# Designed miniproteins, single chains, continued (3), part 96

Each design is a single chain, and the fold is of that chain. pLDDT is the mean over its residues in the fold that is shown.

## One batch from the design tools (miniprotein)

Design m11538
Fold by ESMFold2-Fast:
Structure m11538 (fold): chain A 62 residues (1-62)
Amino acid sequence: GSVEAIVVEDFEGKSEEELTLKKGDIVEVLGQVDKEHVLAKNLKTGEEGLVPGSKIVPAPGA
């Protein structure tokens, strides 16, 4: 199933492919793009895009 993760640091998307995230947002991890980036959906906004993996941690329960 999809993995939920919590945003641990505000992140401003620098390109149209990147999500803008606020600390405390919940994202659904859709897939890993490379070692440092995941494709995720912000469950608060419904937007999808690339997220640096360092900005999120796995949620303890889904």
Scores: mean pLDDT 78

Design m11539
Fold by ESMFold2-Fast:
Structure m11539 (fold): chain A 73 residues (1-73)
Amino acid sequence: SAAEEAARLFVEAHELHRRYEAALAAGDEEAAARALQEAEELARRAEPLLAALSEEERQRAYELALAEIAAAE
């Protein structure tokens, strides 16, 4: 479903943000730049899908993403 696809995008965005933060903490500017570029590319690809979601689908996607993130941590 669109909500499940959006949830996967939210999880991927979260992972890229954590990579960015980890790279900054390590002083790895190249890794930080790569994570930022991947996050920007993901945002561009995600934009039309997220714009097409209903409020209910957006809420469901968010809940699914939070559950997956919590399960991975």
Scores: mean pLDDT 84

Design m11540
Fold by ESMFold2-Fast:
Structure m11540 (fold): chain A 60 residues (1-60)
Amino acid sequence: SMEELAEETKRLVEELQELGLLSDEEREAAIKTIEELVRRGDKERLEAALLQAKLKLASL
């Protein structure tokens, strides 16, 4: 579902912030963007955001 996709993406964003790869401000901006994508029903952009977060985390 869109909600599950958004929650997974938010979790990865929070993990990236905990690892020091995102600032607190960047984390807040990313979460707001994810929530906006859910509100608009933009599943394709949400899936792209999830993939980018996964790739960034995997590069560690």
Scores: mean pLDDT 84

Design m11541
Fold by ESMFold2-Fast:
Structure m11541 (fold): chain A 55 residues (1-55)
Amino acid sequence: MSIGELREEILNLGYSEEELEKRFRELASKVPEEDLTGETKRKILEELLEEIKKE
């Protein structure tokens, strides 16, 4: 999935954009800025989506 598709899926699960950005920043803070590529951002969003899907 693309970054846009992952964001849309998370929002469709009842998350607000503000809550999504907050949780994304928390996960991204664990990664060095130099390693925050598009692929790394996509993986963070995939991980977040999987966490949200767990009851």
Scores: mean pLDDT 77

Design m11542
Fold by ESMFold2-Fast:
Structure m11542 (fold): chain A 71 residues (1-71)
Amino acid sequence: NRFEAEILRALGYMYISLAKLAIEKGDLETAKELIEKVREIARKLEELGDLESARELRERAEELEREIEEA
């Protein structure tokens, strides 16, 4: 279902934006929870065959985790 993949992509990017905001505010616990939601969405996208979006979301999640480690 292409529509499911489209919704999941939108949710994934929304969670990335929220995680960035949480990091900026120093709320690292919320940021970690949001990063886990991004990874869950990436897994679902991979199951739907959207490998490119899954890869991109995982890369973004890794970048955000690195920011938390450096904070």
Scores: mean pLDDT 85

Design m11543
Fold by ESMFold2-Fast:
Structure m11543 (fold): chain A 70 residues (1-70)
Amino acid sequence: SLSPEEQAAVDEASALAKKAAAYAEAGDFDTARRLIEELERLAREARQKGLTAAATVAEMGVRSLRELLA
């Protein structure tokens, strides 16, 4: 099971990815790209802290969103 800190980071990454996707689908690519940059920052911070599950969720979200915007 994940620690409360890691679970919170996973939930934050998931929420950010969904929000970025929603803005992209609405055609607000500037806001979507800003949220992807935020998600990339969370991925780096999670990796640095050893929160592997949160980092993986954030990294997968970035990859999927970059593909959506391509």
Scores: mean pLDDT 87

Design m11544
Fold by ESMFold2-Fast:
Structure m11544 (fold): chain A 61 residues (1-61)
Amino acid sequence: MSRTVQFIRAMLEHEAAMGASPEELRAGAERLLAMYAPQLTPEERAEVERFAEELLARVEA
């Protein structure tokens, strides 16, 4: 896993751990993907998107 993917995942996990709402996590994921888009391959982008969906499922449970 690239450093950029690791960083994005760590940021999203931190937000979730701090009690971010599903809406805040969606906004955060979209913002990070937009910000780091030039550094991400399509495969890495898909990995981040899947991870965000998994976090959302856990927070909404």
Scores: mean pLDDT 80

Design m11545
Fold by ESMFold2-Fast:
Structure m11545 (fold): chain A 88 residues (1-88)
Amino acid sequence: EKEAALKKARELLAKAEAALAAGDEERAMELALEAARLALRAAADKEALLKAIAYVLRAIGAALEGDAEGALEAARRALEVAEESLAK
C-alpha cells in the first residue's frame, strides 16, 4: 500500500516537472499537490508523517499564491521524506 502510493507520487511528480517545463503552471500545481498527498500516505512513521504534513501545507500555500515552482519543490520534499522513511 505505502510502496504503491510512493510509486504513484513519483510518477505524478515527474509529470508535474514536465508540465512546469512546458509552461503549464496550473497543471504542474495540480500534479504537485496530488503527489504531495500521496507522499503523506507513503510516510512509514510518525516523524516522517509530521514532516510530510509540513511540506504538504507548504505546497498548498504555494499553490494558493500561484507559485507552481514552490508547490513542486514542497511536493518533492514531502516525497523525499516518505522515501527515506520507507527505505529504513
Scores: mean pLDDT 83

Design m11546
Fold by ESMFold2-Fast:
Structure m11546 (fold): chain A 87 residues (1-87)
Amino acid sequence: MIEGDAGITRSDGTVGKGKGIADPEKGTLRAEATYSDGTKVTAEGEIVAYDDDFATGRGRDSDGRPVGISVSKTPLSNAPPPAPLGA
């Protein structure tokens, strides 16, 4: 499993940061994050790509919004996860 820093991006470009876990055997990710507006959410989704230290995927936050999700053992300081296709 990959556990560490998480990033969440909504289709409107809003970014959240927090902690997450990815399970490559199940193809799933989960994150707990705070959006730039101060809203705390959880997000769950499916892995699209992963390696030993990083996983990225897409899913939905606890408010039902489609989100891109990334989880990394290395701090996610430089790039938000890709926004979901189709807005």
Scores: mean pLDDT 76

Design m11547
Fold by ESMFold2-Fast:
Structure m11547 (fold): chain A 84 residues (1-84)
Amino acid sequence: MEELRKKADELLKKGIEYLNKGDYEKAVSYFEEAVFLYVQAEGIDSPRVAEALRVLAEAYRKAGNTEQADFYERLAKVAEERAK
């Protein structure tokens, strides 16, 4: 699963780049794909899944989608707790 993990890492970096540029819709898209690939590579309790969910929540919040931001922020906290 190393190839999926590496692709997820690249998508996470691109998502952060778009987040910093203010392109929140593209950031959300990249982060959603990164979460999906990290789950496939490492399982839902992975620290990388927790991090990807956290930045996805931030991207949704900046896009003005508060319901999705709150949802993914809660998932990120659960994943962080389980990864510890």
Scores: mean pLDDT 83

Design m11548
Fold by ESMFold2-Fast:
Structure m11548 (fold): chain A 113 residues (1-113)
Amino acid sequence: DIQVTLSGAGTVKAGEKATLTPRASGDGVSGIGWYRQAPGKERELVAAAAPGGAAVHPSLKGRFTVSYSGNTATLTISSLQPEDTGVYYAEAVTDSGRPEDVAFGAGTTLTVS
């Protein structure tokens, strides 16, 4: 079984930086996706990274960055704005592509004050 945990979120001041680091445990992780869920909305993909590349949603470029190293993908949000408030999730994806091999970590709440 693959498990994903998150660190580095909480209440942060506007204009500061947040760094969210997933820890995926288990074998065969081929990539990490980052999702954000705003109140009353579905989870949306904001960034993804794998050994072959990394991408951030075009509307978030400049403040959101993602880096892939050591079989994990760290999400960094600079110049935090109130609109960045939400629950952030990391998804570990395996080479199998099977639904049982995809793990979402417990959501981490980021609040920008």
Scores: mean pLDDT 70

Design m11549
Fold by ESMFold2-Fast:
Structure m11549 (fold): chain A 90 residues (1-90)
Amino acid sequence: SKEEAEKLILEAEITLGMAKIALGVAKLLGLLSEEEEKEIEELLEEAERLIKEAKKAIEEGKYEEAIELAEKAKELAEKALRLALEALKK
């Protein structure tokens, strides 16, 4: 449904925001290798791209496609958040 797609997009956006904050803190504290920073940034960029595509799918009435895109965006954002939080535990 449209409501379910919008909820998943919101959850993905919240997780993406949290991951960006955690990455910013880890970078400020010097807790990331160049490879770790690049991996997290690539995950965040892909998640943000998928969120934009999910929003476009909603505008086109493609709610099932929007759900699939939002679920993938959330998964990538959750992975980015996990990696950033693991760096903060160093």
Scores: mean pLDDT 90

Design m11550
Fold by ESMFold2-Fast:
Structure m11550 (fold): chain A 57 residues (1-57)
Amino acid sequence: SPEALIERARALAEQAEKNGDKEKAVRYYTGAAHLARQAGRPDEAEEFRKRAEELSK
C-alpha cells in the first residue's frame, strides 16, 4: 500500500539519520516526500521535504 511504502521510507530515513549518514537520510526523506505527494498527502510530503533540506545544510 502507499501508506506502507511511505512508512518504510520514513523508517529508513530515520535510521540513516541516527547513524549519522546525512546523505542517505536526505535521499530517503526525499523519496518519502515523493511517495507522500503521489499518495495525496501534501502536508506529509512537505514535512519530509523540509527535513531533507535541513539535513543537506
Scores: mean pLDDT 85

Design m11551
Fold by ESMFold2-Fast:
Structure m11551 (fold): chain A 62 residues (1-62)
Amino acid sequence: SEIEELRKASAEGIKEHTEENVKILQEEAKKLASDPKKQQELLKQAEEAKKLAEEMVKKLLE
C-alpha cells in the first residue's frame, strides 16, 4: 500500500540521517583527543541518537 511505502521511506530517511550524524559526531570526537571529557560527551550523543532513531524506526514499521 502507499501508506506502507511512505512509512518505509520515512524509516530509511531516519536511518540514513542518523548514520550520517553518528559519523560526524565520531569524527569530531576523534579531533578532540586532547579533551577526553568532550570526546566522551560526543560519543555519548552518538549512542543516544542511534537509540532514539531505532525506537522511531520501530514505531514507524509496527
Scores: mean pLDDT 82

Design m11552
Fold by ESMFold2-Fast:
Structure m11552 (fold): chain A 78 residues (1-78)
Amino acid sequence: MKLSERELELEIAIALNRMQVEILRRDENASPEARRLVEEAERLLRQAEDALAAGDLERAEALVREASRLLREAAKLS
């Protein structure tokens, strides 16, 4: 099995965003709003993994983009 460049980039992006979720979840000083955004991003990343597994690269990319946006917003609130 050979991953396309786009599939590999999405797999890496999902892994990096999941790592950011774990970092933000360990922040005991995070606001309730920041925690809500992190939980929503985690749900979107799970959906992105499902889309990637199904070969829906456009959907996976959109979900990763939205998760990344929420994690950036959460980091600013922390």
Scores: mean pLDDT 84

Design m11553
Fold by ESMFold2-Fast:
Structure m11553 (fold): chain A 72 residues (1-72)
Amino acid sequence: SEIDEGVALIETGVALLMLKKGKPEEAAKMAERALEIDPENAYAWEVLGKAYEALGKYEKAEEYYKKAEELK
């Protein structure tokens, strides 16, 4: 529903905030929760990619970035 998509956007925003605070593990977890609600949320995939990049997991980060681009 639109309400569930709104919750996913809020969780994506929290994930981005965690990433800015230097908490990529928490950011990844929040982005994954957003994707459980709305798997077509391109921004959540992008934030998940940034979190994995910050964790040094570049191959998986690139995969998530590609998923985000496919959804835009």
Scores: mean pLDDT 81

Design m11554
Fold by ESMFold2-Fast:
Structure m11554 (fold): chain A 86 residues (1-86)
Amino acid sequence: MTVVIILRNASPGATMAAMGLATEGVLAGGKMSVKVEGDEITLTVEGATPEVVEQARRMARGLAAAGHKVEVTEEGDTLTIRITGP
């Protein structure tokens, strides 16, 4: 599965959480790419394990509870999480 995390005006904590998840995905044998465009950061993890996908869903829930606007979309084998700062 591919996990795409899009961060816009996100808190430093949210950005660090997303980077940590992407790093875990790479350590689990996945491939990561990063795109920075202005204040928007897109992290893509290809070959994410079920554990990494579950951690991504938990991260999305936690950031929504912390006041971020979080949009989660699942299409085919791609999970997209968009996080916007409060």
Scores: mean pLDDT 82

Design m11555
Fold by ESMFold2-Fast:
Structure m11555 (fold): chain A 108 residues (1-108)
Amino acid sequence: EEEELEKKIAENPDDAEAWLKLGRVYMKKGDYDKAIEYFEKAIEKAKDNPRLQAEAYLNIGRAYELKEDYDKAIESYKKAREWAQKAGVKGLQAEADYLINRLLLKKR
């Protein structure tokens, strides 16, 4: 999977979906810093894709949450909510709202 994604990116470095998938691979590996870098690449390549922007920001928020950087996680989830609204995807908006509220309740 990782090698296949790296090959796709080498052949087409503008493939935002491949960058998003590579970020998810590094999330599974516990390398949250590299995961964030790859999600940021996905955002850069997905300027015309609000859904992918929302998904990438949700994943960046999750990476920061796993790093226990709750302030950055909340800000990333807020950006995910904004892009989900632009994409018209109610499910992604609801997911972002849930994640924001959950962390705000935990912080007190």
Scores: mean pLDDT 87

Design m11556
Fold by ESMFold2-Fast:
Structure m11556 (fold): chain A 60 residues (1-60)
Amino acid sequence: PDELTRRLMDLGAQIVAAAVKLVTSRKEGNKEEEKKYREELEKLQEEVDRLKKEIEEKRA
């Protein structure tokens, strides 16, 4: 198995978990939790962008 693919799948799972937390926090009107999980999602998205770049460079 490709290590990059495994890392991407792990990040995907973390993103889904964080997104669920974000939606739940928004539904509850908890602005602090919403901010927290939105920040977490932004960090996870940066990790995904880094991995996408690595995969792209490997294919080029």
Scores: mean pLDDT 80

Design m11557
Fold by ESMFold2-Fast:
Structure m11557 (fold): chain A 142 residues (1-142)
Amino acid sequence: SKEGAKKAYKLAADIADALARAADQARAAQLADGSGAAVLDAGLEEIANTYQTGLVYLAMAAYQEALAKAREMSVEEQEEALKRYNDLALQTPSSGMAGLGAALGIARATLEKDNEKGVKMLGDVARAADEVKAKLDALAAA
């Protein structure tokens, strides 16, 4: 139903906001004391425990798959992958959760190889998540 679709879009927007905050908190932690990876992992676990929905499980599956693949990539390949996954997230509503989850996985792997680029990637993902939230909020309001 139209009302059911609005509730689903609002829930997805709330999850996108939570992912943006997790990325921003990880970025701030990495800049403060280098703990960005641990803060991101804890933030994503909190999101999974809070929402317990298929959308979060989709984002977490994409995160784990992208993280595993990204660990085998060069930093240049990680930068290209991040751009592709952020672009995928912006194809919301269908690709928002998978795209954001994958982009976070790339950023997380990059923190292990290049602090400055990993910090930049976390900021780029937070911005993409804010855009996904805005698009989902607009769909919920329609």
Scores: mean pLDDT 90

Design m11559
Fold by ESMFold2-Fast:
Structure m11559 (fold): chain A 59 residues (1-59)
Amino acid sequence: SAEDGENAYKAGELALKTGDEALARAAIAGAQEVLELSDDPEGQEGARKGIELAQQALA
């Protein structure tokens, strides 16, 4: 859903802001689940952005 994508985006954003690697890994896992289970384009877009931000936190 769009809400699941928004939550995934916020989790990735929080991981990047805090530099929390455990939160970043959890955000990626949750966002991947949204991409796997959701057919909502808005939810998928939010999840993709969340993964991108969380990956930046791990770099």
Scores: mean pLDDT 81

Design m11560
Fold by ESMFold2-Fast:
Structure m11560 (fold): chain A 60 residues (1-60)
Amino acid sequence: MSREELLEEIERLIEEAKKILPPVVVEAMQHEFEELKRNIENLSEEELRRARENLEKQLK
């Protein structure tokens, strides 16, 4: 999976989180995602995969 595809998956997970998690938690997740986007050029695919997995785990 490319870095772009991983960012799209993370964004999708945040959209799903908006439906089920409290606003405060969603705001924290959005903040982390914005930081990932700002640092995208310095992040590895592995780091993005790990971020996606952590978000998935929080939604379950």
Scores: mean pLDDT 76

Design m11561
Fold by ESMFold2-Fast:
Structure m11561 (fold): chain A 110 residues (1-110)
Amino acid sequence: MALERAEERARRLREEGYDFVAITDDAAEERRLLGEINEEIRAFAGPVRIRVEGYAIPAGSPAATVLARRREGDRLTVELAQFFDEEALAQARAETPAAGGVGEGEALVE
């Protein structure tokens, strides 16, 4: 479910010419990929553009993550997209019924 949405996003990014596109639903792999991308960003001497979308729910909730990068010689673009799954959310919050009902990932809660 979240993985399926992540795969659709990854396909679009590959079609847009992103050099590296990775998908993960494993927290350890996500942290490793984020660490590697962050080191690449730190080592890159040119301008870096970072785009983030799709995480409208509280930090720590289960998610599938898409990490993509495109290198244009003197420019680096990084895209981060997180997708959440009602089943995974319900499992993380066993006490609370389906907090991620239809469209709740769009709720503006500050």
Scores: mean pLDDT 66

Design m11562
Fold by ESMFold2-Fast:
Structure m11562 (fold): chain A 70 residues (1-70)
Amino acid sequence: MAEEVLKVLVDYAEQNGPPEIAKKAREALEKYERGELTPEQAVMEITKALLEGASDEDIDAALRAAEQVA
């Protein structure tokens, strides 16, 4: 069920993801609980954040941090 997938993604993001991803995942879950998103829409929001916003931001932040150390 999509709701179970949503819960697993939120738990994964909170335990293993950056804080920004964890916040986005929790926000999507809260919107689903409020009835603003379907489970499928909430899952899509989280996966999009992980693949696009969070992944690109995390890579960019890591590169910038490495350049600051240089």
Scores: mean pLDDT 66

Design m11563
Fold by ESMFold2-Fast:
Formats: structure tokens, C-alpha cells, sequence
Structure m11563 (fold): chain A 58 residues (1-58)
């Protein structure tokens, strides 16, 4: 996959958190998380995890 920008990674993290806050089943949220991680490089996975932590801390 082409390298994702910080904004694109942040959007993916926000989408996942929004799904969780919307009351989507845990299995659905975890399935989305798995698919995102599978598509990201190791570096992008670290950036995604950092953005998830930031959004969830708010």
C-alpha cells in the first residue's frame, strides 16, 4: 500500500473510535481494527496506535 499521510491515519483512527462510541458490536469493531492493521506498514501501525490513544484519551 502507498504510504498514508498523518491525516489519513487520523481519519482511520477516528472512524474506529466513532464505531465504538456508536455502539457497534465489539466483534465488528475488532474486525475493522484487524483489517486496518493488516493493510498498514509497521511504521503506519505505530502512527495509527498513537492516534487511537490520543482520540480515546479525549
Amino acid sequence: MIELSDEEIRKLARELVDMQRRGEPRETVLGRLFRIYKQLSDEEQLRFSAELEKIQAE
Scores: mean pLDDT 77

Design m11564
Fold by ESMFold2-Fast:
Structure m11564 (fold): chain A 79 residues (1-79)
Amino acid sequence: MKQEEILKKVKELVEKIKEMLLERSKLPEGTEPPKELIEEYKEIAKELEELIKELDEKSKEELLEYVKKLEEELLKELE
């Protein structure tokens, strides 16, 4: 894939993960997320990891920043 195409896919996957995390936040406290959502999240994360390996150093740094933001959102949800 071309770098431009990879970046576009990475951004789409990051946005999808963010939407999934936001959807989880709407569930009542103590409600476990559906198994299907957990499995979908894992598949997206795996695809994202594969795409990261094809990125150049600059693109990897940009992606790491997005991943760090996702981790911060996840930690906030767990609190």
Scores: mean pLDDT 71

Design m11565
Fold by ESMFold2-Fast:
Structure m11565 (fold): chain A 76 residues (1-76)
Amino acid sequence: VEAALAAFLEALRAGDLEAAAEAEARFIAEAAKLSDEEKKEALLRAQLEAARLAAELGLISAEEAEAAIARFRAAA
């Protein structure tokens, strides 16, 4: 699931929507096989990486990303 998430984020950075869709499908398929605990860990990782990517792409500030990351970690 981690490799699929990494591939999805990398494809989004590159603007490769086809590769992003394939990686998203892999992430969903792998997440469906996980235990509830592993799903929570995978979701947290996805949330943290999405916040970082949003800051990298200029959609939010670095401070906003850091605050979101702290909130996601506290909620986990």
Scores: mean pLDDT 75

Design m11566
Fold by ESMFold2-Fast:
Structure m11566 (fold): chain A 67 residues (1-67)
Amino acid sequence: AKELAEEALRLAAEADAAGGDRRLAEEALRLGKEALRKAKTIEEVNLATAAILAAIGVLFQAELAEA
């Protein structure tokens, strides 16, 4: 769970650095949600939630650029 959340955070950061790469952000959101489902500790829940929020932020910016 922790490794999935860390990977999701990394992908969300890469999506943001790439100028809002929607594909990377969608993958980050998918991994973040999976990490949250598998979370066993409050630290893992917090990491997964942070990854989900970061991915949503990138997706929101990508949506605004497409609209």
Scores: mean pLDDT 79

Design m11567
Fold by ESMFold2-Fast:
Structure m11567 (fold): chain A 61 residues (1-61)
Amino acid sequence: SSMEKKLEELGEKARKEIKEYAEKAGVDVTAPALRSHGRPLSEEAIDRAVEGMKAEIDREK
């Protein structure tokens, strides 16, 4: 469905955002896994995961 594809694209955007955030912070991290088994995460779940990963990057500083 169109919604499923949009959620997949949001996952890629979130991964790129995390990589850029880590690069600015000077922290070397691998790209996060933002997909549930068999289905992409909801937009809200992706947002929460992104915030959690940013907090972890901030603690690495």
Scores: mean pLDDT 56

Design m11568
Fold by ESMFold2-Fast:
Structure m11568 (fold): chain A 68 residues (1-68)
Amino acid sequence: MPSVSGVRGRIRMLRGGVDTALKQGVISPEEAERVLGLLDEAERLADSDPVKAMDLLSEAGRILADAA
C-alpha cells in the first residue's frame, strides 16, 4: 500500500516540477493551476485515502509531462 510519507514526498516533488516549469516558461499558468489543484486534493487525501491520492498524483504528473 502507498505510504503517507511516500505520497507527501511525491507531492513535494511535483510541486517543485510545477515551479521549475513555470520559471522555464514550458507550462501555462492554466496548466499549472490544474496540476496544483490535483496536488492539493491528493494532500487532503494522503492520510485517509492514499490510493486515491496516488491516482491524482499520476494524473498531475501526466499533465506536467504532456506540457513539457
Scores: mean pLDDT 80

Design m11569
Fold by ESMFold2-Fast:
Structure m11569 (fold): chain A 66 residues (1-66)
Amino acid sequence: MDEELIREARELIKRGEEAFEKGNLEEAIRLYEEAIRVLEKADPNNLEAAALLVQAAVNLVVTRKE
């Protein structure tokens, strides 16, 4: 189950990074927020999910700083 959540979150983060590179900041924010929501459903002991959650959260903060 967590494998599916991790795959979904990775695709959302990738799409968020692509949106950020294009200057679509609001789209990037939405994609990172969705990745965080998906990752919050994962097992708290899943270190891969935890690492991706940190990555998405950092990207969200950076994008919001404009």
Scores: mean pLDDT 83

Design m11570
Fold by ESMFold2-Fast:
Structure m11570 (fold): chain A 69 residues (1-69)
Amino acid sequence: MSEEQLEKIKELLMEKLGLSEKQAESAVEFLRKNPSREAIELLIRTAGRDMGKPEEAEEVLREVFELLE
């Protein structure tokens, strides 16, 4: 996963799910170490539940997978 893709994921987590910059940075560091589809799904869905935005998390997940194709 490229730095450009990780930065875009950070932006989506902050803008769509309402994560703080610190939370989004921690999430990106997790994905940098675990760049699997399963890790991405787990992280984004967990963040969506924690923020009370599970439907928005599914939209973010679709956008993230499009970025990685």
Scores: mean pLDDT 84

Design m11571
Fold by ESMFold2-Fast:
Structure m11571 (fold): chain A 104 residues (1-104)
Amino acid sequence: NIEELERLLERLKELKHPNYDIIKRRFEAARARDADGFLELLLQEARESLTEAGATQEQIDAFLAENTGPLRALVERLVAAGDVAGLLKLALSGFGERLLLAQA
C-alpha cells in the first residue's frame, strides 16, 4: 500500500503531472484526519479538471454545488471512522471515480 503510493507519487513527479502537489497534500491531510482540508483539496482538483475540460465558471460552480454535499458526507464519515485507507484511496482516485464513491 505505502510502496504503491510512493511509486505512484514518483511517477507523477517524473512526468511533471499537474496533480502531484495536490495528491501529496491530500495524503498529508488524510494522515492528519483533516476533513475540511482534505475536502478543499478534492474540490480544487475538481475545479481545475473541469476548467481544463473547457467548462465555464457557471458550469463549474453548478456542478460543484450539486456534488460537494455527497463528497463532504463521504469525507466526514471516513475521518470520523478513522478510515485512513479509505481517505488514501480517495487521494489517489481521479475526479470521476470520487463521484462514484461519493454516490455509493
Scores: mean pLDDT 72

Design m11572
Fold by ESMFold2-Fast:
Structure m11572 (fold): chain A 60 residues (1-60)
Amino acid sequence: LGMKVKVTKDYSASSEDELSVKKGDVLEILKVVDDSFVLAKNLSSGKEGLVPLVYLEPVS
């Protein structure tokens, strides 16, 4: 999708497939996995992983 989203609060990865993110980070959505998680790339670090959708808001 290439859609950009902003992290609303800090999240620490609970598994190796998840991405730890910090409030204010901008992520690019690579794939919607389900209604709870997206595969995203952190544009600041270049790292990819699963992030809970409830921690994200759209950026325009």
Scores: mean pLDDT 80

Design m11573
Fold by ESMFold2-Fast:
Structure m11573 (fold): chain A 61 residues (1-61)
Amino acid sequence: GEEAVPTEVQREIAAAGKEVLDATEDPFALTAEELHRRMLEVARRRGYSPEAIALIEEGLK
């Protein structure tokens, strides 16, 4: 495993994704772009690490 990302950062990304999916009425209608955009909003609102935010942003590309 290429574990270059700290465990806490991975946990924050997973938590952001879970919060978005839990708040979404139709998670199957979410595009990858919309999912990552909403995850960025959650990460910023929750004060997650800059590393977690950067990795979510990379997921948009």
Scores: mean pLDDT 74

Design m11574
Fold by ESMFold2-Fast:
Structure m11574 (fold): chain A 109 residues (1-109)
Amino acid sequence: MTDEEIQALLEKAREYIEKMREAVEKVRSGDTAAIPEAVEALKEAMLYALQLASAGRIDEARKIMDEVERVGRELAEAFRKAGHTEEADYVRALIDAGREALDYLIAQR
């Protein structure tokens, strides 16, 4: 993978992390229609982190996953406060699974 291709993956990951941040504010303001979009954005951001790890860009992958985990925890809290406990638990499970998958990819070799 070229440095230009890596930069494109990083930009996409940051776009989805920003969508997650927007969704946190929407859910906090009572717009629970943002919940499915927030979950999708979280999944996409995690997939870009895993793609970076698979390409050997471990430091970039860790940085993106750390940001996804931080914003994802804010999403889970916003969902719980809005009364969407099942979706909050699902987000936490996704974060744990994404971190586990990243750690597995890093530990290979």
Scores: mean pLDDT 87

